# Designs tried in a protein design run: designed miniproteins, single chains. Part 46

Each design is a single chain, and the fold is of that chain. pLDDT is the mean over its residues in the fold that is shown.

## One batch from the design tools (miniprotein)

Design m1687
Fold by ESMFold2-Fast:
Structure m1687 (fold): chain A 97 residues (1-97)
Amino acid sequence: DKEKEEKEREERTDAFAGWIAIRIDFNPDLSEEQIERLLEEAAKLSGAEVEEVRERTEEYLERLKGPEEESNELVSETLSRTLAILKEKGIDFTYDL
């Protein structure tokens, strides 16, 4: 089912974009090159284009600048989703390459 596969791809892309956004927010010293590498790896893992991951990452970063309580819920939800996907693929959440 192509529609099901596309939805699953979109969910993976959204989860990885959120994960990158959280990493950027928690590690402001990340270089542009490191961020670009994270975006490229997320695109490979989700089956999405780098541009799509980047756009979603920017959206998540904007949401993380909201009220702390709402931001904490977003972080918790995103980490839970991303960790589940990474576990299925045998990848550690702390994957830095």
Scores: mean pLDDT 73

Design m1688
Fold by ESMFold2-Fast:
Structure m1688 (fold): chain A 80 residues (1-80)
Amino acid sequence: SAEDQAVLQEVAQRLGLPPSAVNIALGVIEGKVQVTPETAKDVEDILTAAVVLGLPLQVASEERLKAALKQLRQQNPAVV
């Protein structure tokens, strides 16, 4: 959603993350992109920072990001 996109952009700007990290997180929320071992850290950093900065993502969007990361870890136990 436009609200989630604004939150992700604000988080990325505050952490100095590249626009690609925002696009990946938004794509995961929309079900268009899968989290990979290479992108997992950027997605985890965005999710953690949104919580720490008090910038709440929509609950459904946060749950989608958490579920994608959990699924990746279950399939690849050595990846975080």
Scores: mean pLDDT 75

Design m1689
Fold by ESMFold2-Fast:
Structure m1689 (fold): chain A 62 residues (1-62)
Amino acid sequence: MSFFRQSLDFVKEKVDAYVKQKDYKKALELLKKALDSAKWAEASDIAAELQKRIAEVEKLMS
């Protein structure tokens, strides 16, 4: 559990960097890959946070 939480924090940091650069495509690609990994690991709490961040980034692209 702690490992996946630390990985989530690292992913969020990288996503925030891409969003600052307005590279929403790379931010979404990273988030979707992380979501796939979280689903495979059955980390439902991590998957929920990644889904929320995906929705926020998609809203910024609209």
Scores: mean pLDDT 78

Design m1690
Fold by ESMFold2-Fast:
Structure m1690 (fold): chain A 80 residues (1-80)
Amino acid sequence: ELTEEQKKLAEELTKEGIELFDKLYNYYVNVQKLPKDDAIDRALGEVLRWITDYMLYNNIDSKVAQKVLDEIKKYAEEKR
């Protein structure tokens, strides 16, 4: 189970990842005119890469990383 500090960090990173996903998704749909599913896949891929790089660079605990990745994936799939 995560500590309170780890839960707060996971919530903050999840919020930032969702914000980035929304910006990228809007770009792919409105500027690139991609189909919805393709826009979701590309935006999600970029956000997951950003989170993974951030977590490796900052030595974030794998349990925090997994929770953030799962929440962002869930948010993205709900857009389908």
Scores: mean pLDDT 84

Design m1691
Fold by ESMFold2-Fast:
Structure m1691 (fold): chain A 57 residues (1-57)
Amino acid sequence: SAFTSLVNLIDKESKNVPDFTPEMKERILEKAKTLLDNGVPAHEALHEATRKVVLEE
């Protein structure tokens, strides 16, 4: 399913994020799921959600 693909992608991209935390994963999944529900492809949704979470400091 699209959601399973999203979870697999986040686990791979977490290797590129310094000090990746469970809280960051939850925030990324929440934002990415919203984008996915709006028709954004899983990889693009994950990239945009990760960017927003990392830049939200």
Scores: mean pLDDT 72

Design m1692
Fold by ESMFold2-Fast:
Structure m1692 (fold): chain A 88 residues (1-88)
Amino acid sequence: QHFLDELIKKGDYLGAGAFYYSLGLAGSAEGAFNAGLYYRKAGKLEKAAEALRLAIELEPTEEKYRALGEVLDELGKHEEAAEYYAAA
């Protein structure tokens, strides 16, 4: 927790995303979701989409579908984004 808080405070969003993604791979839906949010803040939109898809596989929620839709829109994948917004 302390190490992660320090990454966020110094703006290391890529490092925070990678840490949360490792928790997602271990089965944490919240970890995968947070990885998507921090990868998006880091401008790593493809990694953000990958992490959000993992979060949905672990635990589908409206918030996760909307977050993935937003990242897909930023990637220019508007039709795919619309499908996830509809699933939310």
Scores: mean pLDDT 85

Design m1693
Fold by ESMFold2-Fast:
Structure m1693 (fold): chain A 65 residues (1-65)
Amino acid sequence: SIGERNKEAAERAGKEGDAAGAAASAWEAYQMGVGSKELARKAVEAANRGDAEEATRYAVESAEA
């Protein structure tokens, strides 16, 4: 599913320390009608702070919503 693929992409980005990639995955899932806009926004905000762990956590939570 779109949600599963975006969750996997967020987890891979997180393992690589790519906060922006994790947040982008959550935002793209939201635009495709999957996940939570609020959690995707929080992932972007965390990535803007350079917090890869928090960005990944919110991105995964968004994909599971």
Scores: mean pLDDT 80

Design m1694
Fold by ESMFold2-Fast:
Structure m1694 (fold): chain A 61 residues (1-61)
Amino acid sequence: MKLSDEQLLKTLLEKAREVVETRADGAGTVEQILNYLKEHYPDNKEAIEEFERLLEEARAR
């Protein structure tokens, strides 16, 4: 499968989930990725929403 922006974002999301699951301070990592997405991919609302949900989950830990 060729790497597209969608594929790269999906990979980043999976890695962010792993960081949250390992009980490291994943919230900080997710916030950095979310800020990057809002700055560079503001029209990709689906990716932004997924990372926002992951951030809320990380904050609950």
Scores: mean pLDDT 71

Design m1695
Fold by ESMFold2-Fast:
Structure m1695 (fold): chain A 58 residues (1-58)
Amino acid sequence: MLTEKEKLLQEIKELLEKRYKEAGNDPFVKEIYDEILKRAEKATVEQLKLILDSLKES
């Protein structure tokens, strides 16, 4: 069973992959998303929820 943190990380990864494809696989967009994922891996559940909400709104 996945933890809440693992579920949030997976949802963030899937959303970023979708947006990366929609951006035409731009290397600059990939660099930003890789940085977000690295930070997200060290984040708390509450911080991950904020990241996910921010990504959904933009």
Scores: mean pLDDT 78

Design m1696
Fold by ESMFold2-Fast:
Structure m1696 (fold): chain A 70 residues (1-70)
Amino acid sequence: MKEEIKAEIDRVADEIAATPLPSREQIEEWRKRIRELGKKAEPFKDVELANRIVAADLLLVGREIDRELA
């Protein structure tokens, strides 16, 4: 379970990194996925997992800002 959450968050982060100018719909879908992964990860109280989720969220925020400034 924990390893599955880690794999999914890494996958989401990779998708965000590979898409420099995502659509609003893509941003909304990734935010939903990150939120659900965060909920699933919370009971584990794992610092590495929490840091990976935060890193993915920060990537998403960066893409959202880039989209609004373009």
Scores: mean pLDDT 80

Design m1697
Fold by ESMFold2-Fast:
Structure m1697 (fold): chain A 88 residues (1-88)
Amino acid sequence: PSDLSAFTDLKEEAEALRELTKEIRKLKEEIKKLKEEGKDTSKLERKLASKVAAAGILIAAVESSGAELDEETKEAVEEARKAIRETL
C-alpha cells in the first residue's frame, strides 16, 4: 500500500535508488572510520540496514515494473546492488 502508482515514469525510483546507494556507501565508510577509531557504530549499522532494506524494496518495485527499463534505470539498480553487496 505504499504509493507505487506515483512512479509511472521510474525516473523518481531511479533517483531514489541513486540517493540510497550514496547513503549506503557513505554509512559504510563512516562505520569503517569509526571502527578504526574504536568507537561505537551501532546506530550507523542500524541506519545502514534500514537503507539496504529500502534499496532492496525499490529494486523489487523497479524489476516488477520491468517493461521500459532504460539504461539510466538499469545503472541505478546495478549501482544499488553493488552497494548492498559491499555491506554483506
Scores: mean pLDDT 77

Design m1698
Fold by ESMFold2-Fast:
Structure m1698 (fold): chain A 62 residues (1-62)
Amino acid sequence: MRAFEVAATASRLILEKGIVSLEELADALGMSRASVSKLMKIVIKETGGVFQRIPGRGYTMA
């Protein structure tokens, strides 16, 4: 499932840097920013807040 790939990549980058931008995630996954944004909305909802969006910055883990 694509959401799993997005979640795995996001968690790796967040563990390395503390925060990951939408652009960094899109580049790492070879996807458009719009596609990554849609999949991250699913990941945030499915994981019950393990991932959080920071407006203007990207994503972090709770």
Scores: mean pLDDT 79

Design m1699
Fold by ESMFold2-Fast:
Structure m1699 (fold): chain A 58 residues (1-58)
Amino acid sequence: MEKEKEELRKEASELILQLLAMGLHDEANKASLLLAQGKYEEAVKLAREALERAKKEE
């Protein structure tokens, strides 16, 4: 669990950077707030769903 939390935190941070690069500022902000609350799995899930939705619009 402890090591998994560290990996989730890192993944969430990378996904947030990708959201910002794509102009998805609202989703990036929501993911950052979840990360700050220790909700790492929710932050990763939200960010991944937003990125997948944006890629479908390509």
Scores: mean pLDDT 79

Design m1700
Fold by ESMFold2-Fast:
Structure m1700 (fold): chain A 87 residues (1-87)
Amino acid sequence: MLAEAEEANKKALEYGGKALEALAAGDYEAAAEYLGKAIEYARRAYEAYLRALEAEGASEEELEEIRRAAEERLAALEALRAEVAAK
């Protein structure tokens, strides 16, 4: 559960790093693809993390705050991916 969140987060960081390398090389197509994968794994990490907190008895209020923050962050990353894909 929490380990699943950690594994997904590691993959998000790995793809994020590949996206940065592609951007540095001017490969916007590869960068957009890697950003998409990074966002997918980041979303999975947040979902797994929220499930772990819920199982440990976190309040509905606490879960809502974390979910809101996660969605805002993911939306910002998706906007960045769209900008890179438009290049």
Scores: mean pLDDT 83

Design m1701
Fold by ESMFold2-Fast:
Structure m1701 (fold): chain A 68 residues (1-68)
Amino acid sequence: SMEDLLKELQKLNDIVKQATAEAERLRKRMQEQGLEPDVVEKGARALYRALLQQALSGKPVAIDLSEL
């Protein structure tokens, strides 16, 4: 039903909001440590992707830091 679809979209929106908030917290912590802007952005994106994959799959996902 449309109501069920809207509930699923809300759940996905909540997952995205949580992942975004965690990535922003990491970004601030890395900036406080004096890391280069490119490293900060790559780190924040890696965490964001890992959190989304983990939330959607229900399985632990390793953060790929090979590009840092």
Scores: mean pLDDT 80

Design m1702
Fold by ESMFold2-Fast:
Structure m1702 (fold): chain A 69 residues (1-69)
Amino acid sequence: NEKLLEEIKKLLDQAVKAAKEGNFEEAMRLFREAWQLALKLEPEYADQAMKLLKEGGDRLLKAMDEARK
């Protein structure tokens, strides 16, 4: 599960980077992969995964908004 949490963090960081570069299709694809990995975690890791997805999602939306300007 720790390996999956690390992969989720990596995918979220990559999604934010793609969004900053204006590649919204890639950003959404990477965020979707992070979400799918979170579904594979054991239940006791669900809270940590949801926190990562919420924080990553917030960063992604901010990056997309900045890139759109």
Scores: mean pLDDT 81

Design m1703
Fold by ESMFold2-Fast:
Structure m1703 (fold): chain A 83 residues (1-83)
Amino acid sequence: MSAFESALAYATKQVVAAANASGGDVEAAARATRAGLELVNLLLPQPMSPAQQRAGVRAIADALVAAGVLSEAQAREMERLVL
């Protein structure tokens, strides 16, 4: 597993927990996702590329849907708010 994949997996777990605690609010999920991406950048030797940032947002959005925190439509809205 790459350093990016490991950092993203850790950050995703934190984002899901934070968003779940907020009751599935899209704005709160977007805020938690931005914080998670900042955490990924702190764990990496170089900041994420734009492609890695987009992949990270998608992975977090999909994890929020899988955890039952957001619907598919809410996840797509959250991606637009973050990107």
Scores: mean pLDDT 84

Design m1704
Fold by ESMFold2-Fast:
Structure m1704 (fold): chain A 105 residues (1-105)
Amino acid sequence: SRRQQAQQYNDQGRQYLLSGDYDQAIDYYQQAIRLDPDYWDAWLNLGSAYLAQGNYDLAIRYYQRALDLDPNNWLAWQGLGTAYSRQGNYDLSDYYMQQSIDLEN
């Protein structure tokens, strides 16, 4: 199925993310999303890869997409809080971090 192929690309992306090859991780996550645009885990991981690269605007966009698909995804809320903190927007950072804590507990 398209979802199973998307999961395989997502898994390959995670291998590159763990090795610090963020460009390859991004490419594989984009391939996963192309096959299955409703696969929230690939959007979450894409946000995390851009966060690791310091591209906070793209990280925020992709974490927001992951939340649109799965609003209870505490990792996406945490990722948004981290990205806003790195941009110096501490009010939004505190808001998103609190949402992450509330959903985790």
Scores: mean pLDDT 89

Design m1705
Fold by ESMFold2-Fast:
Structure m1705 (fold): chain A 58 residues (1-58)
Amino acid sequence: SMEEELERRREERKKEAIERVKKFAEENNLSEEELEKLIEDELKLVDEFMALTAARRA
């Protein structure tokens, strides 16, 4: 179903976002606190993007 497809895409995007943020943090020597904040911010952006995608009609 479309709902199952959206959930799978959301999970994939969150996984990709976390991996990107972790790599960025490692390369830039960020603190654990900074990494946690970046992960939270990225996950919020993923949720917002998915909500906008689901709201699109045509």
Scores: mean pLDDT 76

Design m1706
Fold by ESMFold2-Fast:
Structure m1706 (fold): chain A 77 residues (1-77)
Amino acid sequence: ALEELEEEIEKLLKEVKKLAEEGKIEEAKKVAEEGLKKLKEKVEKVLNAGQGVLEKLKELEEKIKEILEEAEEKKEE
C-alpha cells in the first residue's frame, strides 16, 4: 500500500495550484520541483512500486506543468 504517496501527490498538486493562482509562480515551481524530486526518489527506491503509482506521478507532472504554464501566461508584471 502506497497510500501515503497518493496523499502526498494530491497535497503537492493542491499547493502548487494555490501558489500559481496567487501569482507566486517561482514559489509554485520550487514547491513542485522539491515535491516531485522527493516522490520520484521514493518510487526509485521501490522499483516495483507498481504501474499505477508511476502513472499517478506522470499525471501529477502533467497537471503541474499545465498549472504553471497557465499561470505564467496569465501573470502580468
Scores: mean pLDDT 74

Design m1707
Fold by ESMFold2-Fast:
Structure m1707 (fold): chain A 57 residues (1-57)
Amino acid sequence: LEEELARALAAAGAAFRAGDLESAAAHLREAARLAEELGQPELAAILREAADRLAAL
């Protein structure tokens, strides 16, 4: 789960650098789901908020 979360965050960063905001938001939402599975609801909320902001750009 932690390694999966790290990969999702890395993928989100790569998509953001490539200008693919839709993919970046999708990867952040996946990271938020993984954070919830890890018992980190505060981190999950932050990641969902970040994804929503990217999707609004």
Scores: mean pLDDT 82

Design m1708
Fold by ESMFold2-Fast:
Structure m1708 (fold): chain A 100 residues (1-100)
Amino acid sequence: SQDRQQIRQIISQLMYYGTQVRNLAVDRNDTDTVSRIDSAQGIIWQTIQMIDDGSPVSQVQQTFQRGMQILIDSARQVNPSIAQQIQQLGQQLIDIMQQS
């Protein structure tokens, strides 16, 4: 559906920004933050699989919000500007899910 394509596009952008924050954490030798970002990206990636499997919107949203919270908190410690962009994209995706 159109909503599924929009969700995948937003997740792709979130993964891109997550990778940018991960690279900054690597440059700082912040292994703990790198590990948290890897975990968050894994959870967000699971959201795509849940959508493809036809999981209930409530379960998809809960999984996504869990991954986003870890990603936002980690990003905020590294680069607050990127964290703000991640937060805005995450809210946009939640809004699409709730309207679907």
Scores: mean pLDDT 86

Design m1709
Fold by ESMFold2-Fast:
Structure m1709 (fold): chain A 74 residues (1-74)
Amino acid sequence: MITREEIAKIYKEVLDKVIEALNAGIELTPEQKELLKKIRDLVEEIFNTTDPEKRQKLAEELKKLYEELSKLLD
C-alpha cells in the first residue's frame, strides 16, 4: 500500500527537480506548469482523503504525473 510518507517523498522529489531547474535559469514551459498544478491538486486531495482505497488510486495517478513531469524536465 502506498503510504503518506511515500507520497510526501514523491512530492519532495518533484519540488527538488523544479528548484534545480529554476536555479539553473530554466524557464518552465506551459506544459510543465500545468503538470505541476495537477500534482499539487492531487497531493492536496490525497492529504484530505481518509479512504485508503481512494488514496491508493490517487497516489498511482500522482506517480504517473511525476513520471510525465520527469520526462519533460530531462
Scores: mean pLDDT 74

Design m1710
Fold by ESMFold2-Fast:
Structure m1710 (fold): chain A 92 residues (1-92)
Amino acid sequence: RPPLRPDDFLVIVEAEKIAEGKWLVGVLVLGADGSMRYVEREIEVENEEELIQKMRELALEATPYDPSELEVVEEKVEREGDTIRLGLVLRP
């Protein structure tokens, strides 16, 4: 596992099912410099694959960098009942 760099971001995305096909998604962005940003959105998706892709897109958009300039260094997906968690390490 490569070590974290000073400009890396740890992003934790949590999606909680609120109704059939509807999810509340929280995105927590932690910079290696100690910066923190949090955003929440409701999204509608047909399946888990679409949900996870939307979670990745929200994570990339939540950083101060253009998504095309970010490398996904590490990705972890956890599922627990009606909750899906996505952990990412993003590098500019």
Scores: mean pLDDT 80

Design m1711
Fold by ESMFold2-Fast:
Structure m1711 (fold): chain A 77 residues (1-77)
Amino acid sequence: SKLEEAKKLLEEALEYFKQGNYEKAIELGEESAKLAKEAGDKETESKSLALKSQAYYQLGNYEKAEELAKKAEEVAK
């Protein structure tokens, strides 16, 4: 299902994040967020956006990190 694919992509994104590959974490996190949104799973969408936010923070893009953190909070509510 789309939700199962979204969760798998989020797990893969988190693994790349742990390895310091923030660009790949952002790519997979974006795909996860899109599929989670299509599946109507706000929890997975929010977590994927939050991971993207943290990855942008690690890359020094603080403005983009803050925008994504706010979006993740809005989705979770």
Scores: mean pLDDT 90

Design m1712
Fold by ESMFold2-Fast:
Structure m1712 (fold): chain A 80 residues (1-80)
Amino acid sequence: IKELGREATNLAVQAALIKGDFEKAKEYMRRGLEAVKKDDIEELLKMAQEAIRLAREAGDKTLEKRAEEVKKKLEEILKK
């Protein structure tokens, strides 16, 4: 969970930075670190979804695919 949560956080931060949204990148870092500390899988899933959206808007297909894979893994954890 902690590794996957850090990956979701990093992808959301990277997607925001690619779009030049430094305030959003800072917010994602804060949200992600807190969600990882609390094992808040629902919040990490939302961050992965936001990373997918931002990567898609930026045209970064590699980042979008990585965020989709992280989202899928987080969804599997929620099912258990």
Scores: mean pLDDT 81

Design m1713
Fold by ESMFold2-Fast:
Structure m1713 (fold): chain A 80 residues (1-80)
Amino acid sequence: SIDDILLELSRIHQRALGRLWEQGNGTDANYLNQVFLQVQSLLEQGDIDGAKEVLLEAIKTSSPEVSEVMQEMLEVIERG
């Protein structure tokens, strides 16, 4: 269900944010948070394809560390 997807994405997001802030990487943390809020909003609206598109575009333009997190989020959406 979308609720199960959102719960798993929230866990991934919170873990990744914790890591980035511990590293002093506020730029990547802020970017990840911005993308996550957009993905969450689209999923809550039932726009699964839109959420996937946002993640795919973000993966192309983000750092390798943030890209890995976004790829993990994309896999959750694709298998849900």
Scores: mean pLDDT 88

Design m1715
Fold by ESMFold2-Fast:
Structure m1715 (fold): chain A 84 residues (1-84)
Amino acid sequence: DAEAAYEEARRRREELRARADALAAADAAAPLSEAQRAEMNAARFMADALGAAIARAEAEGVTPGLAADLRNLVDAADAALAAA
């Protein structure tokens, strides 16, 4: 449902931000591998994309279209992190 899509998106965004922050901290200590840098960039990009969609849902309400967008972005984030 719409509320489940919204809560899943918020949870996934927080996980992506935490992962990106952990990789950024690792990069500050020693240079990341190419794969780790790709993962960090994917996590940042997907966290930002989810953040924008969540902000729109909060401003406009979680319409069926926005709920579908949130679900698609969560799936896209999972695919992007798996591919990195």
Scores: mean pLDDT 86

Design m1716
Fold by ESMFold2-Fast:
Structure m1716 (fold): chain A 68 residues (1-68)
Amino acid sequence: MTKEEVTKEVVELVKKSVEEAKSEEEARELAQERAGPVIQKNAKNLTDDEIAEVVEAAVNTLAEELEK
């Protein structure tokens, strides 16, 4: 996967986790359980900077969805 494809998949998983979760804590746990493996599987194909950008996008998406 490219950085863009990984970012899109991770962001989508975070958004779905927030929508399906009944609490902020559950949303964080579901997002980590779903997005974590995707990032790990693709880490070898990405630079450290690209991994940081994907993680930043996931964290920002989680924060934005939880503030709604």
Scores: mean pLDDT 80

Design m1717
Fold by ESMFold2-Fast:
Structure m1717 (fold): chain A 82 residues (1-82)
Amino acid sequence: MSEEVKKLIDEAIKYAKQKTEEAVDKGVRNVARAAALLMGLPDETVESLAKALRNYLKQKYPSVEERAEAVIKAAENLRKQG
């Protein structure tokens, strides 16, 4: 796994641990970017992936704390794949 992907995963976890809406949104973008890089997808797909992940999290998890936990779990799952 590239150092860029590792850094994005670590920063996503760090942002999510702040447990604020803004920080969780930053975590979502980092997870989407890391996933796109691991899959070899172009930059224009990152925004679509981030939007899809945000919509999924809002539908499944009503609280910021639960969404933060889901972002941490997604980041850790990406770490295991790379």
Scores: mean pLDDT 83

Design m1718
Fold by ESMFold2-Fast:
Structure m1718 (fold): chain A 72 residues (1-72)
Amino acid sequence: QVTLLEQEAKDLESFAENARKKAQELLELAKKSTPEEAKKLNEEADILRSVADAADRGAQEKRAQAQALRSS
């Protein structure tokens, strides 16, 4: 179902965008934090960026599937 794949891709893209925004906020907060706190915030930001990258890959796969169905 093209519509479902496109909706799933959009949801994943929105999730990735929100995760990256949160990661950026954590990185900015880390600059103003103690070294120990900054380490934890940087770790959280790295996890959020990793999760966002995975979501973007999922979205690309869903978009590719939708495109293949349109081309068939």
Scores: mean pLDDT 84

Design m1720
Fold by ESMFold2-Fast:
Structure m1720 (fold): chain A 56 residues (1-56)
Amino acid sequence: AEEAARRAAEDRERLAAQLAATAASLTADREAEELVDEDGTVYLVVRNLEDIRLRD
């Protein structure tokens, strides 16, 4: 149970690294925008999805 909590924290770090790598790959195609918060967490934002949501 407690090992699961530590695994969850590690999963978050790995996910952040994966998002950074994916953002770099998509940035080459200029289809996505990389968003980084103050804590250094990387979020992958697809501009098309954001625009569609606003239009909808």
Scores: mean pLDDT 60

Design m1721
Fold by ESMFold2-Fast:
Structure m1721 (fold): chain A 102 residues (1-102)
Amino acid sequence: MKKIYVDSSTTLKELEEIIKEASGFENPVIRLSLENSVAPLPDDTPISEALKRAEEEGYLLLDAIEGDQIKRFLVTSEENLEKALEKAKEKGIKLDGIVIVK
């Protein structure tokens, strides 16, 4: 599973580009997963603000989609990493990568 580190000021738009590259797909579409509890946010939203809106889960799920293939990335803060992974595991969520906000 890939681990990627980003700054707290990284925007959702910049995060989409990082996930596109990390997916290894040629031309994926990046989407907020339907497993998220948070409503869709503007592209220029800082990741730190997006994580605050994730509330009790403390993570976001982003899906890289190409045809019938999906790779799922969990986005969380460094301090919430262990809790976020436990919550994803409890829900049976398969992860292809992790993005850690420092």
Scores: mean pLDDT 77

Design m1722
Fold by ESMFold2-Fast:
Structure m1722 (fold): chain A 59 residues (1-59)
Amino acid sequence: MTREEQIEAMKELLMTKSGLPEEKAEEVAEEIVEGTEESFEAMERAIEELIERRREELE
């Protein structure tokens, strides 16, 4: 899923569940997606490092 699609989905959720106006929901959605992307990148890097180490052990 693209960043734009994630922002749209989160924006709709915030508008529907919290009753936030579109502009405010969009800003909050962008902040949430940015924070999630940073966490996801850190997880991906950790997984890649573990895979590399295991590959070296197996040769």
Scores: mean pLDDT 71

Design m1723
Fold by ESMFold2-Fast:
Structure m1723 (fold): chain A 63 residues (1-63)
Amino acid sequence: KVEEAIEIARSIEDEINRSLLLAVYGISKSAGWSDEEILKELAETAKKLGDYETAEKIEEIRK
C-alpha cells in the first residue's frame, strides 16, 4: 500500500533521493492521483534516480 512505499522512501539514506521521492508523493497525492498511479510513479522515479533496490521494493507492494 502507499503507506508502505512512504516508509521505504523515508528509509533512503541518500537525502536527495529521499527528498525527491517524498516530493513526488506529495505532489501526486495533492493532484488526486490513485494509490496505483502514485506507486507506479514512485517506482519509476526511483529507477530514474538509479535506486533499483527501492524501485523493486515499491513494485513488490503493487503485486
Scores: mean pLDDT 81

